# Designs tried in a protein design run: designed miniproteins, single chains, continued (5). Part 70

Each design is a single chain, and the fold is of that chain. pLDDT is the mean over its residues in the fold that is shown.

## One batch from the design tools (miniprotein)

Design m18418
Fold by ESMFold2-Fast:
Structure m18418 (fold): chain A 103 residues (1-103)
Amino acid sequence: SEYEEKIKELKEKIIEIIKKNKEDLAKVEKEMLPLFEEIREIVENNPSLRELAEKELIEVHRVVLEQLKALDLSKIAKLTGLSVETVRKALAEREAAIAAAEA
């Protein structure tokens, strides 16, 4: 369907933004937000597409996790105000959750 293709296109654009702006998390968030909002509006108007959108967005969560893992943990700690150990634990828990969702 046209909306299924649109959701996939929006997902691909989100992934491209993440990959191109890996050192500027605030810019990534600002540029991704309108695309997530467009997906949300499509799903709200077409509830049958919710499972498809959730499945496609799992790939986005995976890409975000891999980009965060590629960053210096001390940089993430500085940006979040958390300890390096807390960041490491949070990333490990997020990895487990994404892996479970991909299974």
Scores: mean pLDDT 77

Design m18419
Fold by ESMFold2-Fast:
Structure m18419 (fold): chain A 82 residues (1-82)
Amino acid sequence: ALTGRASEVGERNGRAGFLASFRDDGTVLRPGDRVVAEVDGRRYPGVVAAVLPTAHGHQLVGVELEAPAPELRRGTRVTLEA
């Protein structure tokens, strides 16, 4: 599972969304992949909206959740299960 912190949060197409940087653990994510995001101990189904590789063995992943997530804030710890 990829673990990181939300750098940006908001809404996309009426759903909660975030960007977070994850250390590359060999997990390959692609736009359209179904994921489960754990946010402050709550599990949300979601979809990968964007993946941008970074220079330091990290990847920046955008995720769109299927529901509003009132616990989701900039700096919130998030874990992705794919």
Scores: mean pLDDT 80

Design m18420
Fold by ESMFold2-Fast:
Structure m18420 (fold): chain A 95 residues (1-95)
Amino acid sequence: SQDVKDGMRGILDGMLGFWRKVIDAGRSLATSPKQEALVQQMEDLVKQFEKEVEEILSKEPTQETYDKLREVYSTYNKKFTDLVLQFDDELRKDE
Protein backbone atom coordinates (compact mmCIF):
# COMPACT_ATOMS: atom_id res chain seq x y z
CA SER A 1 0.00 0.00 0.00
CA GLN A 2 1.04 3.65 -0.42
CA ASP A 3 0.92 4.16 3.37
CA VAL A 4 3.45 1.32 3.85
CA LYS A 5 5.75 2.80 1.18
CA ASP A 6 5.51 6.27 2.77
CA GLY A 7 6.23 4.75 6.20
CA MET A 8 9.30 2.87 4.92
CA ARG A 9 10.58 6.01 3.15
CA GLY A 10 10.11 7.99 6.38
CA ILE A 11 12.07 5.37 8.36
CA LEU A 12 14.83 5.34 5.68
CA ASP A 13 15.14 9.17 5.65
CA GLY A 14 15.09 9.29 9.47
CA MET A 15 17.73 6.56 9.84
CA LEU A 16 20.04 8.10 7.22
CA GLY A 17 19.69 11.59 8.74
CA PHE A 18 20.43 10.26 12.23
CA TRP A 19 23.39 8.13 11.07
CA ARG A 20 24.95 11.09 9.20
CA LYS A 21 24.67 13.24 12.37
CA VAL A 22 26.30 10.44 14.43
CA ILE A 23 29.13 10.15 11.85
CA ASP A 24 29.67 13.95 11.90
CA ALA A 25 29.77 13.97 15.72
CA GLY A 26 32.14 10.96 15.69
CA ARG A 27 34.54 12.70 13.30
CA SER A 28 34.63 15.79 15.57
CA LEU A 29 35.27 13.62 18.69
CA ALA A 30 37.77 11.11 17.20
CA THR A 31 41.34 11.66 18.48
CA SER A 32 42.91 8.19 17.88
CA PRO A 33 43.48 6.06 14.74
CA LYS A 34 41.14 3.38 16.18
CA GLN A 35 38.35 5.93 16.70
CA GLU A 36 38.88 7.40 13.19
CA ALA A 37 38.75 3.86 11.71
CA LEU A 38 35.40 3.18 13.46
CA VAL A 39 33.92 6.42 12.05
CA GLN A 40 35.15 5.41 8.57
CA GLN A 41 33.51 1.98 9.03
CA MET A 42 30.23 3.76 9.90
CA GLU A 43 30.48 5.86 6.71
CA ASP A 44 31.27 2.80 4.56
CA LEU A 45 28.34 0.92 6.16
CA VAL A 46 25.93 3.80 5.35
CA LYS A 47 27.13 3.86 1.71
CA GLN A 48 26.61 0.08 1.39
CA PHE A 49 23.15 0.39 3.02
CA GLU A 50 22.10 3.09 0.51
CA LYS A 51 23.25 0.90 -2.43
CA GLU A 52 21.35 -2.18 -1.19
CA VAL A 53 18.18 -0.15 -0.52
CA GLU A 54 18.37 1.43 -4.03
CA GLU A 55 18.73 -2.07 -5.59
CA ILE A 56 15.69 -3.37 -3.65
CA LEU A 57 13.56 -0.26 -4.45
CA SER A 58 14.43 -0.62 -8.18
CA LYS A 59 12.42 -3.90 -8.22
CA GLU A 60 8.66 -4.46 -8.53
CA PRO A 61 6.85 -3.52 -5.27
CA THR A 62 6.01 -7.05 -4.03
CA GLN A 63 5.77 -8.62 -0.55
CA GLU A 64 9.21 -10.23 -1.20
CA THR A 65 10.69 -6.78 -1.99
CA TYR A 66 9.26 -5.33 1.27
CA ASP A 67 10.47 -8.35 3.29
CA LYS A 68 14.01 -7.87 1.89
CA LEU A 69 13.89 -4.12 2.65
CA ARG A 70 12.82 -4.86 6.26
CA GLU A 71 15.66 -7.40 6.67
CA VAL A 72 18.20 -4.90 5.25
CA TYR A 73 16.94 -2.19 7.67
CA SER A 74 17.24 -4.58 10.63
CA THR A 75 20.69 -5.88 9.63
CA TYR A 76 22.25 -2.46 8.97
CA ASN A 77 20.68 -0.85 12.06
CA LYS A 78 22.25 -3.60 14.21
CA LYS A 79 25.66 -3.23 12.49
CA PHE A 80 25.59 0.57 12.85
CA THR A 81 24.59 0.32 16.54
CA ASP A 82 27.45 -2.14 17.16
CA LEU A 83 29.93 0.34 15.61
CA VAL A 84 28.56 3.21 17.74
CA LEU A 85 28.95 1.10 20.90
CA GLN A 86 32.55 0.22 19.92
CA PHE A 87 33.25 3.93 19.29
CA ASP A 88 31.81 4.86 22.72
CA ASP A 89 34.00 2.18 24.37
CA GLU A 90 37.13 3.59 22.63
CA LEU A 91 36.22 7.15 23.73
CA ARG A 92 35.90 5.99 27.37
CA LYS A 93 39.39 4.40 27.27
CA ASP A 94 40.84 7.89 26.56
CA GLU A 95 39.28 9.33 29.79
Scores: mean pLDDT 83

Design m18421
Fold by ESMFold2-Fast:
Structure m18421 (fold): chain A 73 residues (1-73)
Amino acid sequence: GAEELIERAVEAGLLGAEKGKRGDILGAIGYILRSIGDAMQAGLEAGKDISEVLNLPKVQEAITKALEALRSA
């Protein structure tokens, strides 16, 4: 369901942060895109705006950590 997709989006974002910290830029980008894709699918499945899912604190924090790791690489 949508909650499982939200959990996958969080996991993908955190994996993106791990890849970014290791200097794996392409791996980090791949996981960031996967996180966004899973969040978009969760929004569609829940009948909610994608922005509502992306603004969930846990999703936003995971994606932000990945982006910060990518900027630091």
Scores: mean pLDDT 81

Design m18422
Fold by ESMFold2-Fast:
Formats: C-alpha cells, sequence, structure tokens
Structure m18422 (fold): chain A 69 residues (1-69)
C-alpha cells in the first residue's frame, strides 16, 4: 500500500515535469493511467508496475533536464 502510493507520487511528479515540457504527452499519460485504474484492468496495472521499476532513472534525468531550463 505505501509502496503503491510512493510510485503514484513519483508518477505524479514525473507527469508534472513532462507536462511542463510537453503538456499533450502529460495529459495523455495521466488519462490513460486513470482510465486503467477506473476500469479495473489488472493486466495494464501490472505493466505500469513494471514500468515504475525503470521510471526512477527517467525521473532523475527529467528532473535534471527541467532544472536546467
Amino acid sequence: MAEKKKMEEKFNRLVKLLTQLDPESGKKLTKRYNAVLESGNKEELEKIEEFWKDMELYEQVTKSLLASL
């Protein structure tokens, strides 16, 4: 439960950073994530969980890039 909240917080932070760079991509990703949660599609949720394992690296890069702007 706490781990899932941490991943969701990281996702929200990444979405904010991505939206700052490209609002369309940020909105699209957020809508997809929320739609999956609402539909109860476990298969998509499992794919998202796997994605978050690698997302920590992408988060660091994205933060560094935005901080340079």
Scores: mean pLDDT 63

Design m18423
Fold by ESMFold2-Fast:
Parts: C-alpha cells; sequence; structure tokens
Structure m18423 (fold): chain A 94 residues (1-94)
C-alpha cells in the first residue's frame, strides 16, 4: 500500500540519521529527529502534503549542512531525501 511505502521511507531515513548522528551537531540532529517525528505523524494521519513538507524541510537542513561541511556523507543523505520526495509525490498522484 501507499502507506506501507511511506512507512518504509521513514524507516530508511531514521536508519540514515542514526548512521550520521556522530557527524552532526546536536542541534541539527534534534532538528532532523523532530522532522522524522513529523513524518511519522503525517503517515498516521494519511497526510501526503504534510509528509512531503517535512521531507522538503529535511532536504533544506541537509543541503545547508552538506554545503557548510563538504562531507560526502551529507551529500548522499541529501540524495536519499530527494529520492524520497520524488517517491512520495508519485504515491500521492496514484
Amino acid sequence: SALEQLQAIVDMLELLLENLRSRLPEEVAAELEALLKGMRQAVENQDFDAFIARLEEARAVLARVAAETGDPAFRRALDAVEGAIARARELKAQ
């Protein structure tokens, strides 16, 4: 189902954040954790627009950190979030 695919996206992003945690300032990690919590809430509410909005906010945070650090791990995370946005938009259009 579309909801199972959104849940899989959140699970993937949670694992990605956990792997990046040691590289992130605590404030940025907390910001991304709050966005993931918002994504979970959007899935519970079946709200695709709220889900996509949280992904767009996560993309902006990761783009800022990637630009500031030059760390390729954040560039890979940014690519993963961009893929998630594209997939969420496809699921909304179905």
Scores: mean pLDDT 86

Design m18424
Fold by ESMFold2-Fast:
Structure m18424 (fold): chain A 73 residues (1-73)
Amino acid sequence: DKEKKEAEIALYTVKLIEEEKLPKEEALKKAVELGKKMGFSEEEARIIAEIAIDNSELSKKTKEKLEETLKSL
């Protein structure tokens, strides 16, 4: 199941950033290695990992924007 494998790569990438505090480039390299073992191309695995990081960062930016809005009141 492609979707299950994509979710596994995404979760692994987020855990490397959030729990292990790895730099983005190191987390991407490890996620690409996992993706290749699961049968994805290097490019496909990197895209999955980058989307996962962007979604994690977007949640943080959303919180920051809400805090800025509250300060302007």
Scores: mean pLDDT 77

Design m18425
Fold by ESMFold2-Fast:
Structure m18425 (fold): chain A 56 residues (1-56)
Amino acid sequence: MEKIKEEGDRAYRRLVEMQRARRSSKEKFEQLEIETLKELGKPDEVIEKHRKAFKE
């Protein structure tokens, strides 16, 4: 079964699409990136680092 890999690939593809959206709308990109990082199971430390990078 490829379910585990497909779930990871889906989150990764969403992240790539957010990179494109960032050029049009940083605010929406910030929100989507945080949600994607949570879906990927990234620790809060990584999520906070990304949030700070956008707000600075």
Scores: mean pLDDT 68

Design m18426
Fold by ESMFold2-Fast:
Structure m18426 (fold): chain A 90 residues (1-90)
Amino acid sequence: AADVEISPEIRELAAKADAAFAAGDYEEAAEYARRLAELAARELGPDHPLVAAALYALAQALKKAGDDERAAEALAEARARAAKAGPIPD
């Protein structure tokens, strides 16, 4: 297996996305999830499971924020990435 170190920046963005979503700040949660997906794709590769997980989190946050169109687009991308990377981590 590839030894993949998760950077402190990835961990921080994941924590911020989760905290914002739990607080009901869905627009901020979507922003952190989008940044997480971009950073994870850059550092870990675009097909890494964390990219799919971040895009799924983005889709959920956008749906809760009422942006149904962007939520559907993010969900479609998350599913496409998950098909290459395997199941979305918890």
Scores: mean pLDDT 79

Design m18427
Fold by ESMFold2-Fast:
Structure m18427 (fold): chain A 74 residues (1-74)
Amino acid sequence: SEEEVLAEARKLDARMDELFGRLQENPDDEAAWAELVALSDRLTALLQEHPDSPEIVALGVRAARRLQEAQALR
C-alpha cells in the first residue's frame, strides 16, 4: 500500500539523516558514505515508482540534496 511505501521511505530518510550527521563529523567515513549512497538510490527508485505521491517525491528530492551536500564534504 501507499502507506507502507511511505513508512519505508520515512525510515530510509531517518537513517540517511543519521548517516549525514556522521559524515559531517567524519567526512572520511567510507562505510557511512556507502550506506548513504545505497539509501539515496533506494529513495530515488521509490520516487520513480510513486511520482504522484508528493510526500515520497519530497523525500526523494531531499535524499538527492543530502547526497550532494555529503559529497561536498569529501
Scores: mean pLDDT 84

Design m18428
Fold by ESMFold2-Fast:
Structure m18428 (fold): chain A 70 residues (1-70)
Amino acid sequence: SVALVGFEHENPEELAKKIEEYAKEKGIEIIDLKISGKGVYVTARTLEQAEEIAKFAESLGAKNVKVVEI
């Protein structure tokens, strides 16, 4: 089981880079990261890690933030 965080931003590439830096600093493993249009989709090992990424993204102005367990 893995968890997915999806969110939107006007500058998805910049936000994705900040998410990668945050995850590295926190020791969170990003399994996959995809950008599609204004959307950024991050796959994490656990729901808890996905929720931490979601919280950080929201602090950076991300919109329509959703977390789902896959």
Scores: mean pLDDT 86

Design m18429
Fold by ESMFold2-Fast:
Structure m18429 (fold): chain A 80 residues (1-80)
Amino acid sequence: SIEETVEKYIEKIKKDPRLTDEQKKKLIEFLETLLKEKKLTNPGILYDSAVHYVLNGELDPNISPIYIGIQQYAVSRLKS
C-alpha cells in the first residue's frame, strides 16, 4: 500500500547518518503531509528529490529530466 511505502521511507530517513535530527523531522513531516493530502505521486522520486534538496539545497542532477515537475513540486513544499 502507499501507507507501507511511506513507512519504509520514514524508516530510511530515521537511519540515514547524513541527516540531522531537524532534517529528519522536516522530511518525515513532508511525507506524512503529502500522504494525508493524497499527493504522493511517484513516492520514490519525491523521497529522492526531498532528501537531495534538504542535504544540498539544489535539484538532484541524477534524477531523470522527465521527473522535473515532481522534483520542483517536492522542493516547493520543502521551501515553504
Scores: mean pLDDT 86

Design m18430
Fold by ESMFold2-Fast:
Structure m18430 (fold): chain A 64 residues (1-64)
Amino acid sequence: SAEELVDRRLAELGVSRLTKGQVVELLQETGVPNHKAVELVLSRSDAELLTPEEAVAILEEALK
C-alpha cells in the first residue's frame, strides 16, 4: 500500500518527513514517469518537506 511504501522509506532514511525529491523518487519506483511525478508533487504541496500523510495522499492519487 501507499502507507507501507512511505513508512518504509521514512524508516530507511531515519526521517519523520520526506522532501519533494524523495516523494518523486518513490513515485518513480512505483512506475510513475518522472515528469508526471514532478507535476503531481508540485500540484499538491508548496512545502519543501512533506508530512507522511501528504506523501501517502500523493502516492494514493498516482496509484489509482
Scores: mean pLDDT 83

Design m18431
Fold by ESMFold2-Fast:
Structure m18431 (fold): chain A 65 residues (1-65)
Amino acid sequence: MNLPREERLALAIELLRKEPLASAAAIAQVLGISRTTASRLLREARERLGEEHERLVAQAKADRL
């Protein structure tokens, strides 16, 4: 898949909202991109979400308990 960078970032952000513990490998598989590209998108998505990402991670961990 060859989506514009901004579109890929938006999809990565939505994926992190639903699966806050998602790995770069999971993002690569969902978006059909390389793991290296997915790692960069994951980093950018986390930076863009900021506090929201920390909150989502805490909630996801609580759901596992």
Scores: mean pLDDT 76

Design m18432
Fold by ESMFold2-Fast:
Structure m18432 (fold): chain A 55 residues (1-55)
Amino acid sequence: MKKFTFENGVILEIGEDYTRITDPKTNAVVEFDDKNKYLRLREPLFNVEAEGHNE
């Protein structure tokens, strides 16, 4: 696993079958599953749009 921390505090993690980006200020996580080719998004502070039942 390779891990990079950017100057703005964002953390990029590159695994064998995944790529993960974490913002420690918001705890937002964007994760790509390279094996299954899907995107997983976790936003504990910005879940409002998911709850709004928008298109």
Scores: mean pLDDT 63

Design m18433
Fold by ESMFold2-Fast:
Structure m18433 (fold): chain A 80 residues (1-80)
Amino acid sequence: SVLEQLKEQEQQILQQLQPLVEKARQGDKEAQKQLIEKLVQQTLQMAEIAKKLGLWTAEDDETVKKMLKTAEEKLKELEK
């Protein structure tokens, strides 16, 4: 499906971001912030496309809301 293709593209992008991912795993706060921001932006773009295609469910909406809340909390933690 289109949604599955978009998820595969996201996985490929994450692989291309491996140096940033590795730094984030090692505790680099700037890398963690950049990675979270990039992932949030990509997720929101994918969500908008899925909504326009009529593929978006209530469960997907709640999942994205939880992801955004977690990302916001983590970004605040990284900024102290």
Scores: mean pLDDT 75

Design m18434
Fold by ESMFold2-Fast:
Structure m18434 (fold): chain A 67 residues (1-67)
Amino acid sequence: MMELTAIVAEKTDTEVKVAVLDKDGRLLALVTTGPDGTVKEVRLYEELSPEELEQAKRLASEVAKKA
């Protein structure tokens, strides 16, 4: 599977926007979550396999919960 990194791009009282990057720092997806880390929306900038998409959602959720 692709090695992914997730970083918080924006945080408000109602949502957290998490940028998902590949190992080279390319933006793959922007994931919008609730404050509890529940994924609401995924905006894809690159094509991801179903497994990579699930990994991206999981990483974004974990990072959003800690933010």
Scores: mean pLDDT 80

Design m18435
Fold by ESMFold2-Fast:
Structure m18435 (fold): chain A 88 residues (1-88)
Amino acid sequence: SPAAEALAAVEAALAAFEEEAERLLARLRAGEISPEEALAELGRRLAELTALLDRAAAAGVPEAELVALAARALEIANRFVAEVEALA
């Protein structure tokens, strides 16, 4: 169904978001990017994930599932910000 396809797309994007956060932290630790660049890139990825969540809502994915996915995205983002601040 369109809702099931949209949900699967958000779940895949959330997994990719978590992997990207870890890659950005590794690059920051290696001195390959600045804290400002790392935060900007995570922000761009979070915006893309938010757009996918909006599409999933429009496709009829239940609110409870979307809230759980959004909460996980915020958890990843908050952990990333804390790690960037600790490295600065």
Scores: mean pLDDT 88

Design m18436
Fold by ESMFold2-Fast:
Structure m18436 (fold): chain A 85 residues (1-85)
Amino acid sequence: AENVLLISEAVNKALEEVAGVTIEPSSDPEALAEAVRAALLAAGLSEEAADAIAYAVEVAAKVGNELGAKNLYENLKEYLKKELA
């Protein structure tokens, strides 16, 4: 639960800073990944990009640690900048 919230915070920070979208916090990794996918599609990303990011979020949420959260935030931020440019 607390670890999934850590990943949720990292994801929301990246999405808000680059794409201007947010997701509802979830304690379920799969529900979090689905929310991320929906938000990315709404922001204008391709299905392929949204699917890849959602999968990465699900994996990170299942592991749930500080290094995973930091890596996810940095990677997602850079990826979103490229996809939305």
Scores: mean pLDDT 76

Design m18437
Fold by ESMFold2-Fast:
Structure m18437 (fold): chain A 75 residues (1-75)
Amino acid sequence: MKYTITVKFSDGKSETVTADTLDEALAALRELGDKHNADPASLIAAELALLGAALDAEMKGEKGEITLNFTLPLK
């Protein structure tokens, strides 16, 4: 599964990361949150959304790409 995650921060900055595994996608999302001093609760919500999207795709037998867009407020 390929993951494409675009994060927009409340200061107007935006970054896109790609990963080939769920673990890499979660790590990349956490690294972006830390780098930009994102609000921890909003970052946790984004991580749960990513996990939910991955679980939904697995349950449906979908293979290919998961594309997620998040807006994270800063701390």
Scores: mean pLDDT 82

Design m18438
Fold by ESMFold2-Fast:
Structure m18438 (fold): chain A 89 residues (1-89)
Amino acid sequence: SIEEVKEKLNDPSLTLPERFDVILEALKDPSLTPEQKKELLRLTAEIIRSLNKSEGFKLLYDKLINEFLERVKEVLSPEELAYFEEQLK
C-alpha cells in the first residue's frame, strides 16, 4: 500500500539505493490508484531535488540517480512519465 511505502521511505537506516528499489517496486504495484502513483512520483522528485541542492551530493549520487531515472522511465506510462518529468523541474 502507499502508506507502507511512505513508512519504508521514512526509515533513516535505508540507503539511497534501497529507497530507490522500494520506489521502483511500488511503481510496479497494480493496486496503486493513479492519484497514489502521482503522490509517489512527487515524493520521488522531492528526494532527487533535495539531493541536487548540494553540489557535493550531486557529484556523489549523479550516476545512481541517472541509473534510477532510466529504470523509472521503463515502468511508467507516457502520462505518468510526463508528470514525473514536470515534478523534477
Scores: mean pLDDT 80

Design m18439
Fold by ESMFold2-Fast:
Structure m18439 (fold): chain A 82 residues (1-82)
Amino acid sequence: SQSILERMRRIVDQVESLYRQAMASTDLDHVKQLQDQMRALFDEMKRLASQVSPDDILTAIGYILRVMGMLFDVETHVKRME
């Protein structure tokens, strides 16, 4: 489970990098491509989360909520540019 948490943490870091790029961009097509990449990483995170031990559930939920928040912010940014 610790290995799974490390993989989830790496996904958070990858999503955060994409998030910073998306929020700094005014190119709608580019932001949508970054958003698609973030969604794919979130799907991978959900698959990993199903494998965590009970002791690690709260940490895994924290990672999921962080990624969900970033996805929500990017969706809002996309809607404002449309």
Scores: mean pLDDT 89

Design m18440
Fold by ESMFold2-Fast:
Structure m18440 (fold): chain A 64 residues (1-64)
Amino acid sequence: SIADEMIRQVTRTVEKRYGREMGEELRKLIEENLKKNKPQTVEEISLVIQESMDRINQKYQERR
């Protein structure tokens, strides 16, 4: 599905930049939020991904 492609791309980008642990946590959070919210459009899926990224970034935010 388009959601799977988007998740794969964003998690690979985060994994490459910030490490595998952060990428895996992001992937799990996105999957959980997609199951809870059941978005119907690409725009809604993108919003869930963005909110999940923001949450993970807050958790892993560096001392800068």
Scores: mean pLDDT 78

Design m18441
Fold by ESMFold2-Fast:
Structure m18441 (fold): chain A 83 residues (1-83)
Amino acid sequence: SAAASIAAVQAGARSGNPIGRNILTIYQMIQNGASDSTIASTLRYFGLSDADIQSIIQVIRNDPNNYSAIISAIGSAMARHAA
């Protein structure tokens, strides 16, 4: 569920996990109505590839209320980059 995904990300951020904190930042930006260009700039600052950024934006555009899919897409991209 979206609530469970958000809770897991919040727990990660609380434990000092930088990926969890970055996911929370992007999630909050989406909740606050940030533009695609603002979200893309922030994801680029976190070091994500253009392909991952485009995929994440497409997930948001296809269903902005599917928070579980959005958090999963961001988390997977950040984990790939951090590995």
Scores: mean pLDDT 74

Design m18442
Fold by ESMFold2-Fast:
Structure m18442 (fold): chain A 84 residues (1-84)
Amino acid sequence: DRLAALEERERAFLERHLPRAREAYENKDEKKQLEIKLELGREHLRRAEEIIADPSASDEVKEDARAAKEKYEAIIKEIEEELK
């Protein structure tokens, strides 16, 4: 399940960055909180691009990766607008 796989990766990444996010909350650093979310989105985007560039990946897997890329590009744009 593509959705379950994405959620699992997102959870693992959030777990890694959770202490940094908690520190930003404790310091009331709203900009830092948005920067952490932006880093998360960029990591997902990079992973999708890696799959698209992988010559061993099937066309179906690459199509799923393109959908993920579009999703995370939209999220990144939204966060960047907030950071203005």
Scores: mean pLDDT 74

Design m18443
Fold by ESMFold2-Fast:
Structure m18443 (fold): chain A 88 residues (1-88)
Amino acid sequence: EVRELLERAVELVRESGAPEELVREFEREVEEMLRHIEAGDFQGLTQAARRAGEILAEGIKQAESEESKQKLEEAGRLLGEAARAAAA
């Protein structure tokens, strides 16, 4: 469930047309979130989620189209949902 939310968030970021560097940075933080969830490291999870959110915020700020912006905002919503589900 959490993995599926995070995988969908990554797909949305890829589909948004964001720069490849931003996509790779976001993917790395999502991989860190999954690693920390498997390890039961909620502090590491919180830090990775914060960094992933900051990457998305920068992507939204740079977005040239409403469609790109909406995809990045939906990715952020799924990221937050995944973090909350992992904490439950």
Scores: mean pLDDT 86

Design m18444
Fold by ESMFold2-Fast:
Structure m18444 (fold): chain A 75 residues (1-75)
Amino acid sequence: AEDVEKLGELSRLVQKLINGEATPEEIERGLELARELDFKQVERIFEGAMEGKLDETIAELSQGGHDGARALAAA
């Protein structure tokens, strides 16, 4: 299994973040998981969330035509 448990945890944290339900601790955990799994687009989204710029960061990634941003939107 390729980090199935970590991927499941990250997916849940991303969903909480998008729904506005993520705590600061969950945002930090999501950032660590995204770094460990080398999901650079997701890492940038969690970094933006920690700075209070989640919407701005998502918009920037979407405008750049990044496949990672599209995959996140589809999840």
Scores: mean pLDDT 70

Design m18445
Fold by ESMFold2-Fast:
Structure m18445 (fold): chain A 79 residues (1-79)
Amino acid sequence: SKLLEERAEEAAKAILESKDKKAEIETFLKTAKDQGAFELAALTAKLIVEKDPSLAETILELAKKYGLEEVVKAVKETM
């Protein structure tokens, strides 16, 4: 949905503009897991990796840590 895309774009932008990208990614993914927001997490991760491919490994490690299979798949498909 358009609202999902807008939320993902806002989340990706906030992470990409953060001085502590890893901490922001971890907070975002943990919150998404707690809320069951798996589609938002996957789309946000894809947008981050498309803009900054160097963050792909960090997102994969954190997504695996939190069992976010949808995020792992989205990142691998974007790499």
Scores: mean pLDDT 87

Design m18446
Fold by ESMFold2-Fast:
Structure m18446 (fold): chain A 81 residues (1-81)
Amino acid sequence: SEADELLAEAEELIARLEELRARALEQGMHDLAKELDGVIAMLRAVVRALRSAPTPAMLARLRDLIEATRRFVAEAEERLA
């Protein structure tokens, strides 16, 4: 289902964000690590909510959040390069 696909993509992004957070901490980029922590927490909260009670509106919000997170991941990758 679309919900299962979006949830799988969100979990993949969470794993990627956790890797970036570890790298940010190793490089002393504490502000970036804190931003990454916030995004991880937000995605985890939305994933938990959707696993409990998926709605069309929440699925649309997750789609938008995934797109915003992909852009943030690209930006974080550049900062860590």
Scores: mean pLDDT 87

Design m18447
Fold by ESMFold2-Fast:
Structure m18447 (fold): chain A 95 residues (1-95)
Amino acid sequence: LEELKKETAELVSFHLQRAADAAEAAGHTDIAEQLRKLQEDTVKKILEAKSEEELINVLRETGARVSALADQVPDENLVAVLTMAIIGIAVSIAT
């Protein structure tokens, strides 16, 4: 469990950082800030998970929040939308 938590935290942290950087580059500073906050919250929750079920639930919740943020991005910001979609897929695969 501890190794799985560490690997999952590193993977999720990396992808959310990339999404935040992409959103900021596209001019969506508010979305980038929300993604960075989600990164901090999610990493903490992953490391605090006491079971595989709890870890899976954290990842599902994180994926849902990323999807909600993607819905707020206009189609003209395709790079940000695609990055958010990739993170959603990565989080889903990890579960």
Scores: mean pLDDT 71

Design m18448
Fold by ESMFold2-Fast:
Structure m18448 (fold): chain A 99 residues (1-99)
Amino acid sequence: KTISYKEALEVLKKGIEKDPEKYKKIFDFIDLDKDGKIGKEEEEVFEAFFSGFDTDGDGTLSEKELETLEEVAKNEEDPEVREELLAFVKELKKELEKK
C-alpha cells in the first residue's frame, strides 16, 4: 500500500479547506505567492518536500516512508509545526489504510 504525492497533496488541500487554522504554518510555508491558494508552484514545493522521504523515487510514499516523516515531525522544534505535521501524517496514514 502506497500513497502518491498527488493523493497526499489532496489530503492537505482538503484539510486546509475544512480547518485552515489546523494547517496554518504548513500552508504558509508552501504558499509562495501568499494568495491563499495552492497552485502549480506550491504543488512543486510540496512534491520537493515529499521527495526527501521517497527513498525509492517512485512518486509514492509507503507506510515505512510515512513512519520516517512521523519521526521527523516528532523531532520538530516548533511545537505548532510539530502538531500540524503529526496531524497531517495521521490523515495520510488513514488514507493509506483505506486502500
Scores: mean pLDDT 70

Design m18449
Fold by ESMFold2-Fast:
Structure m18449 (fold): chain A 96 residues (1-96)
Amino acid sequence: SSLEQAKRHLEEAIRLLEEAAERAARLDPYTAELLRKAKEYVEKFLESGPEEREKLAEEAQRYMTGAYTLAARLDEATARLVAEAGRHFHEAVKLL
C-alpha cells in the first residue's frame, strides 16, 4: 500500500539522518545538531495525523536543507547521506 511504502521511506530517512548525524558529530557539532533536529521532525511526521503533517514536513525539510549546506562544505559522504534522506522523505510525503 502507499501508506506502507511511505512508512518504509520515512524509516530509511530516519536511518540515513542518524548515520549522517554520527559522522557530523566528529566534524562539526552544529551540523550534527541540525541533523538530529531533522531526524526528530521526520519521526514526528511519521507519528502525526494529517492536520500536523504540512508543518512537520516544512520543519524537517528546513533542517535537512540547512544541514546539507553545511555538510557539503565538511564531508562529501555526510552530504550524500543527507541528500539521500531528503529524497526518501520527499517520496514519503508524495505518497501521503
Scores: mean pLDDT 91

Design m18450
Fold by ESMFold2-Fast:
Structure m18450 (fold): chain A 69 residues (1-69)
Amino acid sequence: SFLDELAAEHGLRLTPEARAALEQALALIGDRERFARMVAMLAALVGDRPAGRTEVVSVARLDGITLPP
């Protein structure tokens, strides 16, 4: 989906809660390009790391133990 692709592009992991919040934000903005740019800016401010892929894999494993997807 659009949100999954956007999250993958910025090395972000989406929880169900985060996904719902992003869907709400997208609806409010009404512009997918502007929304994507805002997410890119926020990801940069929060701290985008080149090791995002490895972190995502590690987190998925831990989530499988504590909280299934």
Scores: mean pLDDT 61

Design m18451
Fold by ESMFold2-Fast:
Structure m18451 (fold): chain A 86 residues (1-86)
Amino acid sequence: SPLLEKMEEIHEEMKRLAAEAKASTDPEEVLRIGRRMLALLQEAVRLYAEAVRAKAPEEELKKMREIIQEMSDLMLEVGDHLEALL
């Protein structure tokens, strides 16, 4: 599925950004990366809505929900890192 493939690409980018944020000791840099991560999460949710409207198979929708959950977890990890720097 093109929508699932795009979400998987967004997920890989999100993992790279999370690693970059966690390696930084600059709160301003972590915040900038966090804003980019939030934009990617919003795009992933939009792709999921598109898949639902397109009546994608339940197996695909389940995988997309799992990716969104993992992306949300990455956001929380970066938030915890930011809190530790403040």
Scores: mean pLDDT 92

Design m18452
Fold by ESMFold2-Fast:
Formats: structure tokens, sequence, C-alpha cells
Structure m18452 (fold): chain A 67 residues (1-67)
């Protein structure tokens, strides 16, 4: 699904940003910017995970109603 592909992309972006944060530990401005970007990805992943869970729940509810 599109949500799963988006999750995989977000995981890779998060990993890359964490590596960049380590490399920029001596640059406080860049470190802050990277931390902000990591937090945004974390929020996106939470929303994406809830969307996947909601889809699975709705599918199960629909199946129960049509038994």
Amino acid sequence: SGAQKEEDKLIEQQKKLMEEQIKNKDNPIESIKISFQINLIFAKRRKNQKAIENFKREQKEWEELNK
C-alpha cells in the first residue's frame, strides 16, 4: 500500500537525519534544524501508523457487518 511505502521512506529519511545530526554536533544551528526535521518525521510516522491501523479496523468492522 501507499502508506507502507511512505513508512519505509520515512524510516530511511529519519536514519539519514540522525547520521547528519551526529556529523553536525559541533554546529548548533544545523543540529537544531536537523532535530526539528527528525521530530516532523516522527509525527508523520505516527499519523501514518494510525492511518494503517484505522484502515485495518474499518476493514474488520465492514467484514463483521456483512456476515
Scores: mean pLDDT 79

